# Designed miniproteins, single chains, continued (2), part 74

Each design is a single chain, and the fold is of that chain. pLDDT is the mean over its residues in the fold that is shown.

## One batch from the design tools (miniprotein)

Design m6718
Fold by ESMFold2-Fast:
Structure m6718 (fold): chain A 72 residues (1-72)
Amino acid sequence: PPVVVTAPATGDTTFALSRAAVERLQAAGPAVFRAVKAPVPEDAVVTVRDSDRVLGTATVGGETVELALPAL
């Protein structure tokens, strides 16, 4: 089953994940990052990062963001 990580509502389109969070998600196999956010514009793009590295992006509509994370 996909692994879901709840992130704090930020009001912006960028999420930073710690190295430990990334390793936890990868250990579970293919993972889905899911965050409940404040409403964002329909065409907003969410970027998931580990420090200076971009792990993935997804277009967002509404209050929930889902992003599949690649294996590192």
Scores: mean pLDDT 48

Design m6720
Fold by ESMFold2-Fast:
Structure m6720 (fold): chain A 68 residues (1-68)
Amino acid sequence: PKVLSGATGSHNSKDEEGRMRSEAGTIGGKAAAEKLSTLEPTLDGNAQASQEGQRAYQEELARLRAEA
C-alpha cells in the first residue's frame, strides 16, 4: 500500500485547492463559482497557459477570501 499523506506537497496542494474552491463557492455563491470556473486552468496541453491560469485562479481565490 502506498501512503503519501503529508509526504508530497503537490498532493496536499490538490486537496487544499479543493477545499478552497468549496469554501469560495459557499461564501461567494454563484458569482464566485462562475469566476473560479473561468479562471480554472482547463488544459494541461499548454504549460504556459496552464501556469498563468493557475496563478489567476489563486489570486481570485485570495481576493474572494479577503472580501468575505
Scores: mean pLDDT 56

Design m6721
Fold by ESMFold2-Fast:
Structure m6721 (fold): chain A 71 residues (1-71)
Amino acid sequence: STAERLARGAETAAEEAETEEARKYAKQAMISAKNGDLKGAAEYARKGAEAEPGGGASSLYSVAHEAEIAT
């Protein structure tokens, strides 16, 4: 499902996060996605992306965009 795919993406982003703030937001995005809260998943993924330098930001922006268009 979309929720399962988004949760997996957010989980991977949390594991690869270089900052504690990005990791916390990525974990919140994962939990929101697992609960079917795609709006929450998008919001937390965007906050995580803004806190994350480099390639990890791209992954979280991807999760946020996917959650936004799925809502």
Scores: mean pLDDT 82

Design m6722
Fold by ESMFold2-Fast:
Structure m6722 (fold): chain A 70 residues (1-70)
Amino acid sequence: SAERRRALAEEYLRKGEEAFEAGDLEGAIKYYEKAIQLDPAYKRAQANLGKAYEAMGDFERAAILYEQAA
């Protein structure tokens, strides 16, 4: 159901934020990507994925994700 997909996307976003705060950028990216797969319009997940790529030095991917989040 849409409700289950949304709840799961929110859980992956939370796990991604926890990984990002812990300095696990690869883990954060994987969790944010899962959140976006479940909800492609999830702007908060797209913005957070952009921050993670920026932190890894991938400025081109970060820019695209920030544009999608806007």
Scores: mean pLDDT 87

Design m6723
Fold by ESMFold2-Fast:
Structure m6723 (fold): chain A 103 residues (1-103)
Amino acid sequence: SVTVPAGATFTSTTQLDTKVTREDLERIVRTIINGLADAVEGLTSARIVSREVTENKAEAVVEFTFADGSTARIRIKVEAKETANGSELTVTVTALTDVRLRP
């Protein structure tokens, strides 16, 4: 397993040939949460602590609970910017605590 330290931030920017809707942003955030939950070591539950969705941004803070009763938190932000040819999508994932990942 690998430990991601508190404060670590991962950012990815992608050009899309389509407009990104609010519903698309919500779906993308859910997909990322599910993927991260599958990657986290020793997870017993995951819950959304806070969620904010606008026309161009979806943001969530997720709390993971482990078998030993400890917790970890991650912030996920997905932003869409309109371009002449579609949209630019930026995904930012920030570890708010240390997070253990499966190998």
Scores: mean pLDDT 83

Design m6724
Fold by ESMFold2-Fast:
Structure m6724 (fold): chain A 66 residues (1-66)
Amino acid sequence: MVSQKEIDEAMALIMRGLANIFKSRGDYELAIETLRKGAEYAREAGLEELAEELEREAREVEEEAE
């Protein structure tokens, strides 16, 4: 069985994928919220590098929505 850490890691990656779909549709606000939620899952999994990457992507989407 997968650990809670592996589940949180999987959720972070799922959120990243979902955010990319929102970006492709021009749903920037949803993409930002989804990336930030993914970063939270990554931090819970102890994946600080992935969390920082997802937070960076969220900031880039905010700049694109300008």
Scores: mean pLDDT 81

Design m6725
Fold by ESMFold2-Fast:
Structure m6725 (fold): chain A 77 residues (1-77)
Amino acid sequence: GKEEEIEKILERMEKLVEELKKIAPNDSRAILEAEILLGLGYIAYGVGKLTKDYDFALEQLKKILKELEKLLEEVKK
């Protein structure tokens, strides 16, 4: 279901944040931005749970995931 898709996206986001921390442990700006994006992902899921609008939550999570993926690629250079 959509909750399972959301949980998979959040798990992927957590793995990307951990990868970023391993690649750039001293890039405090990138780490903080990644952690903010992960936090926003959890907030979007919370909104989905409160409103039962998992379509909206999933769309927001996909956008946040893309931003996190871009950040990781920028850090890799």
Scores: mean pLDDT 88

Design m6727
Fold by ESMFold2-Fast:
Structure m6727 (fold): chain A 59 residues (1-59)
Amino acid sequence: AEEAEELLKKGEEAFKNGDYDTAIRYYGRAYQAALDSGNTELAQKAAEGLRKVLEAKRA
């Protein structure tokens, strides 16, 4: 449970710093950890973070 939240925060920090590749890795790990713990809300937040990073990387 706590691992998923920590990974999500690291993804958010990397995204804020413009490190999109690092953000993708952390958001991906956060998504998997959230699913493994049954935390649907965190899984949705991680998936949304991944979507935003991919959009920013394309812009």
Scores: mean pLDDT 82

Design m6728
Fold by ESMFold2-Fast:
Structure m6728 (fold): chain A 110 residues (1-110)
Amino acid sequence: SEIQKLIEEAYKVILDALEKLKKLAEEQNKKEAVEELDFLIELYEKAKEYALKNIKTAEELIELIDNWIETMKHLAETLINNYKMDEKKVNEILEEALKKLEEIKKKAEE
């Protein structure tokens, strides 16, 4: 279905962003941040399977994307403030992911 394609696209955006943040954490020798990001990658991979089976409407997908936008902003704040990762580089990865999620949200609203 069209909704399933948009779910797959949205999860690809989130997982790609988490992988980029993990690579950045590895490059910056932030071992605890790497472990947290590994956990989140596994969590979102499992969540994708659930979403593909259970999200049936555009409204549900839009709500899910809005929740992810908020979660990603909080994650970025944690990576910068608690794990002391490079603010500019974290925010560049965040901004690209948020832009792509907003584009998918607009497609769901059509």
Scores: mean pLDDT 88

Design m6729
Fold by ESMFold2-Fast:
Structure m6729 (fold): chain A 75 residues (1-75)
Amino acid sequence: MEEERKKKLIEEADKLFSEARKILQENPDNPDALKKAAELFEKASELYKQAGDEVMAEAYRNAAEFYKNRAEKLA
């Protein structure tokens, strides 16, 4: 039961990551797109944290901070 829950959380996080990457590929220098990607990375980080994957949660949190900061500099 726990392993199945963790798998679903990771699958949801991976979908958010894919969506964020697509946004970044289509609009790499658009501040609104960068903010949207950062929000998706933040959600993915929280899902990985709930799944118990602290390494991936930290990586996605760092990605969110990076793109949020980049968006602020471009705005």
Scores: mean pLDDT 84

Design m6730
Fold by ESMFold2-Fast:
Structure m6730 (fold): chain A 103 residues (1-103)
Amino acid sequence: NAMAEAEQASAERAIANLRKGIDELKKKVDETEKEYKRLSKVDPQKAKEFIDRKAKEIEFELDVLETLALMLRHFYPQYQAEIDELLAEIDEIRERVKKLKEK
């Protein structure tokens, strides 16, 4: 039973780390939106270049988090519902980034 408790604790830590990564990425998107708004007032061309670069960086980080979530879902199917909620949050961040790129 001690081994089962250790495995559960490891899964819970991995899911908590995934959630933390998603929360940090949400903050990065918020900061990117603020900086884009600032740059758009002074240099629209630089604002466009900034968004294109930042969107690519954020999309890469989203791909890493999605891969981690899918791996955790595979190895810990008992947490599927919680991981599916985190995957939905990743999709919401992808939509925010897509909208930023369309400006």
Scores: mean pLDDT 87

Design m6731
Fold by ESMFold2-Fast:
Structure m6731 (fold): chain A 88 residues (1-88)
Amino acid sequence: SKSPAAQAELEAETLNSLARMALSLGDAELAVKLAEEAVRAAREAVALGGSRETLADALETLAEAYEAAGDLEKAKKAREEAERAAAA
């Protein structure tokens, strides 16, 4: 059976992939919503002892989604958090 951390990582990776697909299709609003859910799942995975790399990837996608939506301040904050997650 999958551990709770592994399930949360899979959820984060799946939502992250869907968010990137939404970006490719030009749907910035959907991309933001999916990327926010990916970050939520990735944070749950980290809390359960999972990888910070999944969180960094999700936060990078969230930054791209916010940028596509025109929210440059949220995009900057998400990128800064992604760099901190990747550096830990």
Scores: mean pLDDT 88

Design m6732
Fold by ESMFold2-Fast:
Structure m6732 (fold): chain A 69 residues (1-69)
Amino acid sequence: GSMHEELLRLIGEILRIIGEIFDLEKKLEEAKKKGDKETAEKLEKEIEELKKELERLKEEMRRLEEEMA
C-alpha cells in the first residue's frame, strides 16, 4: 500500500479517538455533577487509556511523515 493510504488510516484513527475522548469527557463532567463517583472513576480510566493510545498514534504519524519527507 502507499504511504498516503497509511497516513489517511492514521488520521482516521486519531480523529476517532479524539471524538471518543471528547464524548467521554462530557459524560465524566455529567457524572461529577450528579455525584456518581463510580461512573466518574470508570470514565477517568477510559479517558486516560484513550489519551495514551492517541499519543502512540501521534508518534506513529510523526514517524511516517518524517519517512515521507
Scores: mean pLDDT 84

Design m6733
Fold by ESMFold2-Fast:
Structure m6733 (fold): chain A 64 residues (1-64)
Amino acid sequence: SMLYRVTITGDGPGLLSDGSTLEPGATVVLEDVEFREDGVIRGRIVETGQGVVLGAEHAEVERL
């Protein structure tokens, strides 16, 4: 599976599966990434195993 580096930009935080958030400036590596037509990105943080949901307009995404 492909890995992606995601950096949160702008004012919208990423929502984590444990109810916590990724704030602007946070950078994570995601696996099992789904890019949805509605502009939602879903994936799993490799380091923690947590699910994450965020808006594509609030993220810089780099395929690793």
Scores: mean pLDDT 81

Design m6735
Fold by ESMFold2-Fast:
Structure m6735 (fold): chain A 63 residues (1-63)
Amino acid sequence: DQYRRQADRLIRQGRRRGVDPNVIRNARRVFDNALQLSQTLPQQASQTVIDSALQVLRDAIDR
């Protein structure tokens, strides 16, 4: 829930800033894949994968 809210906020921020929709779409796909992987991983590894995917989203939105 917390990670989904963070990703949603980042996507809204990117759209407000006029980031390319394809860049946002690709970053969202990376996050969605990380979320699926997190279901098969121990809690700490799951958290790291999701945090990394959120960083990819932030980086995509910052530029």
Scores: mean pLDDT 78

Design m6736
Fold by ESMFold2-Fast:
Structure m6736 (fold): chain A 62 residues (1-62)
Amino acid sequence: KVVEALIELLKHESEDVRLAAAEALGKIGDQRAAGALLEVVSDEKENAKVREAAKKALEKIL
């Protein structure tokens, strides 16, 4: 599992990379990602699609 690398990619400068990382973390369902995903969901300046993917990922983990 590459959970740590995917958590790091949630902070990547590319919006497409952040979206892919959030989706991948949701599919993996590892609780180690919960805190990082919650930060993405709570970031009002983040892209809406990325926030939605992070929210769906967090729902799978919780």
Scores: mean pLDDT 81

Design m6737
Fold by ESMFold2-Fast:
Structure m6737 (fold): chain A 65 residues (1-65)
Amino acid sequence: VTKEVAAEIALIGIAIEEGIDVKISYSDGTFTLSYDEKDREAFERAYERAKEYAKELGFKLEAKV
């Protein structure tokens, strides 16, 4: 398992645990998480958890509504 696959699995798991639908894309060291504005509060919680994981694995995160 590569670092990218491990990170993507972790991000998917965080979204599922927070009960939100997030679209994930990856490009050149950056994961972009897309969410619906109605889920903003839940997304903020998920994003804080995701930032910790991404930083530990050496990836950048971006958010898009």
Scores: mean pLDDT 79

Design m6738
Fold by ESMFold2-Fast:
Structure m6738 (fold): chain A 62 residues (1-62)
Amino acid sequence: GLVEAAERDLAQARKMLEAGDAAAALTAASHAYKLAVEGGAPEELIREAREVREEALRALGL
């Protein structure tokens, strides 16, 4: 479902960020956030997706 897809995309975003690919991480985390919100995911998952997105934005100087 959407929540499972959000969890998968968030896991990939974290791996991309650890690998130094902040641009790919931003895309994956933004998609995870959208899926989590649309799927009615637990607040914790929505918060984690937002935090990873914010980390990726900082790494890009945005």
Scores: mean pLDDT 87

Design m6739
Fold by ESMFold2-Fast:
Structure m6739 (fold): chain A 89 residues (1-89)
Amino acid sequence: SAEELAQKVLDAAKRIAEELKDPEHAKKVLEAGEKAAEGIRAFAKGDLEKAIELFEEALELLSEADQENLDIAVFEIHVASLLAATKSA
């Protein structure tokens, strides 16, 4: 379900944030996870424009975090994939 996917995305962001030593980077990853989760919920409701906006905001936050961190890079790929799927819906 969309809620299960949204929760999994948020849980992944929390796990990544807990492993980060920089609290500002951790905050950006958590905020990105929250926006991505809300984007999934918006997509499930058919609010495609809102879903696109939320996924783009999540990607912007992740781009401002530690770009050398592999977990953040993988999370960015997943959010970008959700954005691409939303634009093709």
Scores: mean pLDDT 86

Design m6740
Fold by ESMFold2-Fast:
Structure m6740 (fold): chain A 57 residues (1-57)
Amino acid sequence: MVHDLEAIKARFQELAPNAEVRVSIENGKLVVEIDGDIANPEAFVKLAVEEGVQILS
C-alpha cells in the first residue's frame, strides 16, 4: 500500500493545530508523534485506529 504521508500529517495536524505532528513509516507501520495538546482526542484516536497508526506523545 502507498501512503501519502503529507496528507496523513495534515489530517492529524487539523485535529491538533497547536501541536507539532510528525509522521513516519517504521517496519511497515505508520507512526505519528505528537508534541503538544490535542484539540479532539477522541477523533484523533479514531483516526489513528482507522489508519492503523501507532501514536507516540
Scores: mean pLDDT 74

Design m6741
Fold by ESMFold2-Fast:
Structure m6741 (fold): chain A 64 residues (1-64)
Amino acid sequence: PTPEEFEREVEEALALMFAGIAKIDIEKGYDPEKVIEDVKKMLERSGFSEETIKLAEERLKEIA
């Protein structure tokens, strides 16, 4: 794998981890839209790619 492929895999794994944590909040009764928005803002502030942010958003929408 290229360095770019490795970076992408790590970024995706981290984003999915954050989505998994956010799923717990949704299951606890927090507003799914607010949880999704908070995750998106966190990933954006951390410099994640738009593709990775979208992946996390889609994952959370599947469970909301």
Scores: mean pLDDT 76

Design m6742
Fold by ESMFold2-Fast:
Structure m6742 (fold): chain A 58 residues (1-58)
Amino acid sequence: MTEEEIKERAKAVVQKLIDAGKIEEAKKLADEVNQALADGDLDKAKEIVEQYEKKLKE
């Protein structure tokens, strides 16, 4: 997954979390993904996004 794909997926997850009233989780996801991308760790950024996508199946 490219950095651009990770950012787009993270943005979609953040929006869904906000729509579900989970604003603090949305902020946490955005911060963690941005940190991983800043560190150049695309695999970690991907893992974080995928973990939050699973939580949306509540």
Scores: mean pLDDT 79

Design m6743
Fold by ESMFold2-Fast:
Structure m6743 (fold): chain A 82 residues (1-82)
Amino acid sequence: MSERELELEVRLAMSILKYGVLKTTSKDNPEAQKLVDEAEPEIDELVEKFLASKDLAEKEKIVEELEKKVKELEAKVDAALA
């Protein structure tokens, strides 16, 4: 695996981990849980696209979109918990 490919795989793993944390922290708040559940199909689609891609530039674009979606979800969850 190239260094660039490894960096993208790590970024994917970190995004998946962060989503898992948001799912866990949201379980006691119905509004936050709904936000996490509604985001699941979009996150799953981006993960599948990343794994199916053979082009590093395409993988980078997908992981950047995934990171953006997870960050937006975190902000919405934080607002719901406030």
Scores: mean pLDDT 85

Design m6744
Fold by ESMFold2-Fast:
Structure m6744 (fold): chain A 66 residues (1-66)
Amino acid sequence: SEEELRREFAELSRKLIELIKKKVNDPEQYEKEIERFERDAVRAYLTGGLEEAVRLMKEKIEELEK
């Protein structure tokens, strides 16, 4: 459901931000990573809705956990 996707998106967003915080100690680098994520998430949402945004988030998290 869309409600479940919204909940998943919110949870993944929090996880992604925490991972970026842990991996990036430079404030300028952190801001750039957040800005890039925001642009990517908006683009995904516009092209495929919440499902695509959630998919992008999972990919970003997986990449950061490697």
Scores: mean pLDDT 81

Design m6745
Fold by ESMFold2-Fast:
Structure m6745 (fold): chain A 73 residues (1-73)
Amino acid sequence: DPSRVEPLIEALKDEDPDVRVQAAVELGKIGDPRAIEPLKEALSDPDPRVRVAARYALEKIGGEEAEKALASL
């Protein structure tokens, strides 16, 4: 659901790392390219679980921009 993308992008900034993990996973399932830049930022998250979830989400979204974000690892 594209209308859920913006609330999930905001949830990537949540103080709770479990919330950030769930936001990244859901953004990957939705596959909306608007999430690519926020997920790329989440690859640098202090919690390793968030970084893994962001990588998974970018792999699920796919496409040239997501592949470029993953190549920056």
Scores: mean pLDDT 80

Design m6746
Fold by ESMFold2-Fast:
Structure m6746 (fold): chain A 76 residues (1-76)
Amino acid sequence: SAKALALAARAIELYRRGYSAAELAEELGLTPKTARTIFRILEERREEINSPADREALVREVAELIGRHAPEALEV
């Protein structure tokens, strides 16, 4: 969904600014567990964040994870 993609893009932006997993949880309205999972994926795939094409794929993957594990964050 567009909202999941927007949250995923925001998560990557905040990660690039040096935000911790706890700060991601607070800023994005995610549970600590979901935020830690996202943070771990971004840490493991840090090089992909610097490539526009790889970043688009990463945004989609994170958006799917948010939709699956944190549907409450997508409330309209």
Scores: mean pLDDT 79

Design m6747
Fold by ESMFold2-Fast:
Structure m6747 (fold): chain A 68 residues (1-68)
Amino acid sequence: SKELHDELLKLIGEILRLIGEMFDLERQLAVETDPAQRAALQAQLAALKARQKQLMDQMKALDAQLAA
């Protein structure tokens, strides 16, 4: 289905954007020395990783539907 392929491409785009955001947070975390700011950055990174898992699970579901 064209619609399912379009949804898959959209999810891939969202995942790539999210990876970029995680990269930026990892760079900030690498140079941050304040414990409170490190904790805040780690919490933000954890939230983005959880969102990435959610999007990847959606992508796998769409892949399975396309393969059927």
Scores: mean pLDDT 85

Design m6748
Fold by ESMFold2-Fast:
Structure m6748 (fold): chain A 101 residues (1-101)
Amino acid sequence: SAATAAAVEAAKQHLIKAQRAFDAGDYETALAHLEEAEAEAGKVADPARRLGLQGAAKRLRGEVLEAMGDHEEAERAYREAIALFREAGDEAAAAEAEALL
């Protein structure tokens, strides 16, 4: 539907903005965009696409938290991303997230 397409694009745009903020060292802005990406992903009706977007947001959250020195929260975010990618059937993304542990 048009609503699902809009939610997918919104989630992707927030992920792009989160990555750019992270690359710039703006961790607070990165985390804010990741929260918005997860919220938009939650509106996606297709389970595999929803889970994949949620997994991508949690993986990047883990990377941001690790850069901030919060290793326990980063590991939790990576493990959540791995579970979401596996549920989505994305074994490649799950393996990439496992490499970050």
Scores: mean pLDDT 92

Design m6749
Fold by ESMFold2-Fast:
Structure m6749 (fold): chain A 69 residues (1-69)
Amino acid sequence: SMVHEEAHKLLDELDKKIKKLKAKYGLTPEVLQQMMDLGVLKVAIAVATTFNDEELAKKVIEKIKEMLK
């Protein structure tokens, strides 16, 4: 679906951002927290897709967009 495609694209962008932060600053508590948050968001979008929960999918996408600021 379009929502699933958008979520996947945003997750890829967030993963790239976190990898750049890790390369520049190392594995700091802040970088580790973002890595853990990314993992939770990946699970949340998988759950939203499995149960066709559009509201959860939109909330996950909003959270990813906030983390990309």
Scores: mean pLDDT 86

Design m6750
Fold by ESMFold2-Fast:
Structure m6750 (fold): chain A 73 residues (1-73)
Amino acid sequence: PLEKARELAKKILEEKGMKLLGERSFENPEEDEVHHVFLAEKDGKRLAIVVTVSKESKVLDISIIPLEPPAAA
């Protein structure tokens, strides 16, 4: 399931010209789901790509969440 989520995230990153900064995975045992979060950057803007996968390795949802840019000191 993680590998499929990575392939989907990588495809989105390549299609949108984003740079991968990192990844994290979180299990939701109450819903038998895993949330794979990929932190990405484009033109100084950061985004989170969240791929939700079921226990049967089925992709349930893909969300792209814009993050606020870090404040300059």
Scores: mean pLDDT 74

Design m6751
Fold by ESMFold2-Fast:
Structure m6751 (fold): chain A 99 residues (1-99)
Amino acid sequence: DVKKFAEKNKDSLSTRFLLDLAARQALKNGDYDTAIELYEILLEIDPNDARAHVLLGEAYYKKGEYEKAIEYFRKALQIDPSNERAKKLLEEAEKKLKE
């Protein structure tokens, strides 16, 4: 279980790299639930990882959970206000809620 391994080894830089790799692969393959769980572990390790907040938001967006996606994109922008991907995805998610 990659999640259990990650939780036990969360202070390792190699663990962070492997978690990010696995989470991005899950996101790419449409396994949004696995991507969410892995990015949540990454955010336990580094709560101020703006990129992890963006990618977690993207996973929720792709699941159609637009309110949660908006929450994570806003958190990413609080950490890194210049994140253009978070800005664009926030606008797209807000548009979905108005439809």
Scores: mean pLDDT 82

Design m6752
Fold by ESMFold2-Fast:
Structure m6752 (fold): chain A 87 residues (1-87)
Amino acid sequence: ISDSEIDAGVADLLLAVGNWAEEKGDYETAIELYKKAIELFERAGDLEGVARAYENLASVYEKMGKTDEAEKYRKKAEELREQARSR
């Protein structure tokens, strides 16, 4: 197991905990956890992971009524998934 594999694994856990925080309405904690997950997925070179984290950020901002921020992060997630899919 490499540092990159550890980073991706920890990032997956952060997404899970962030999703739980989001479900209970703790949007600030969810945002913090999703942003940390983005950093770890970026370090791991996991474009799909980064895209998932941005998609989760978009969801939180949408629930907070910050539609401009939600659209921005949704667009980032889409662009990253296109990059991951293109091989």
Scores: mean pLDDT 82

Design m6753
Fold by ESMFold2-Fast:
Structure m6753 (fold): chain A 70 residues (1-70)
Amino acid sequence: MEELKKKAEEAIEKGDLNLALTYVHLLIQKGKYREALPLIQRLYKLAEERGDTVTAAYAKKLKEEAEKKL
């Protein structure tokens, strides 16, 4: 479980947006909303910085989903 959080963090640091999105989505599916929220925010900012509007839109959707469950 901690491993998914670390893998998401590592993917964000390496700029692998697709991999980061995958691990963040898995955290949401496992009910780890509190752990996922800061990772989603980092992913969203990185996607915006890189002009990846598709990944930014998915990150925003995941943030809304996670916040609704808190």
Scores: mean pLDDT 80

Design m6754
Fold by ESMFold2-Fast:
Structure m6754 (fold): chain A 95 residues (1-95)
Amino acid sequence: SAREYLLRAVDAALQGDADKAAEYIIEAGREAGNERAGEIGAKTLKRLMSTPGVSGADAAANGMLTMGLAAEKEGNRELARAAYQAGQYALEKGK
């Protein structure tokens, strides 16, 4: 499911694997029928993970927020909800 891919993306980001995290976000978007939201989220995550001082948890949370907002714009409320939940998961794991 899209939710399972997004949780795996968070775990990959926490391990410092930006490429794997981005790949899982793209798969989540594809599963949910919104590849564009996946692309936007993955791009945000990769940019933040390459930014000095940004943790994997913060990068994942911001990628998920960006994906959720893009999904809402396209009317994909289910994907938006899954993305926001995965972002909360990232923040809890980053403590």
Scores: mean pLDDT 89

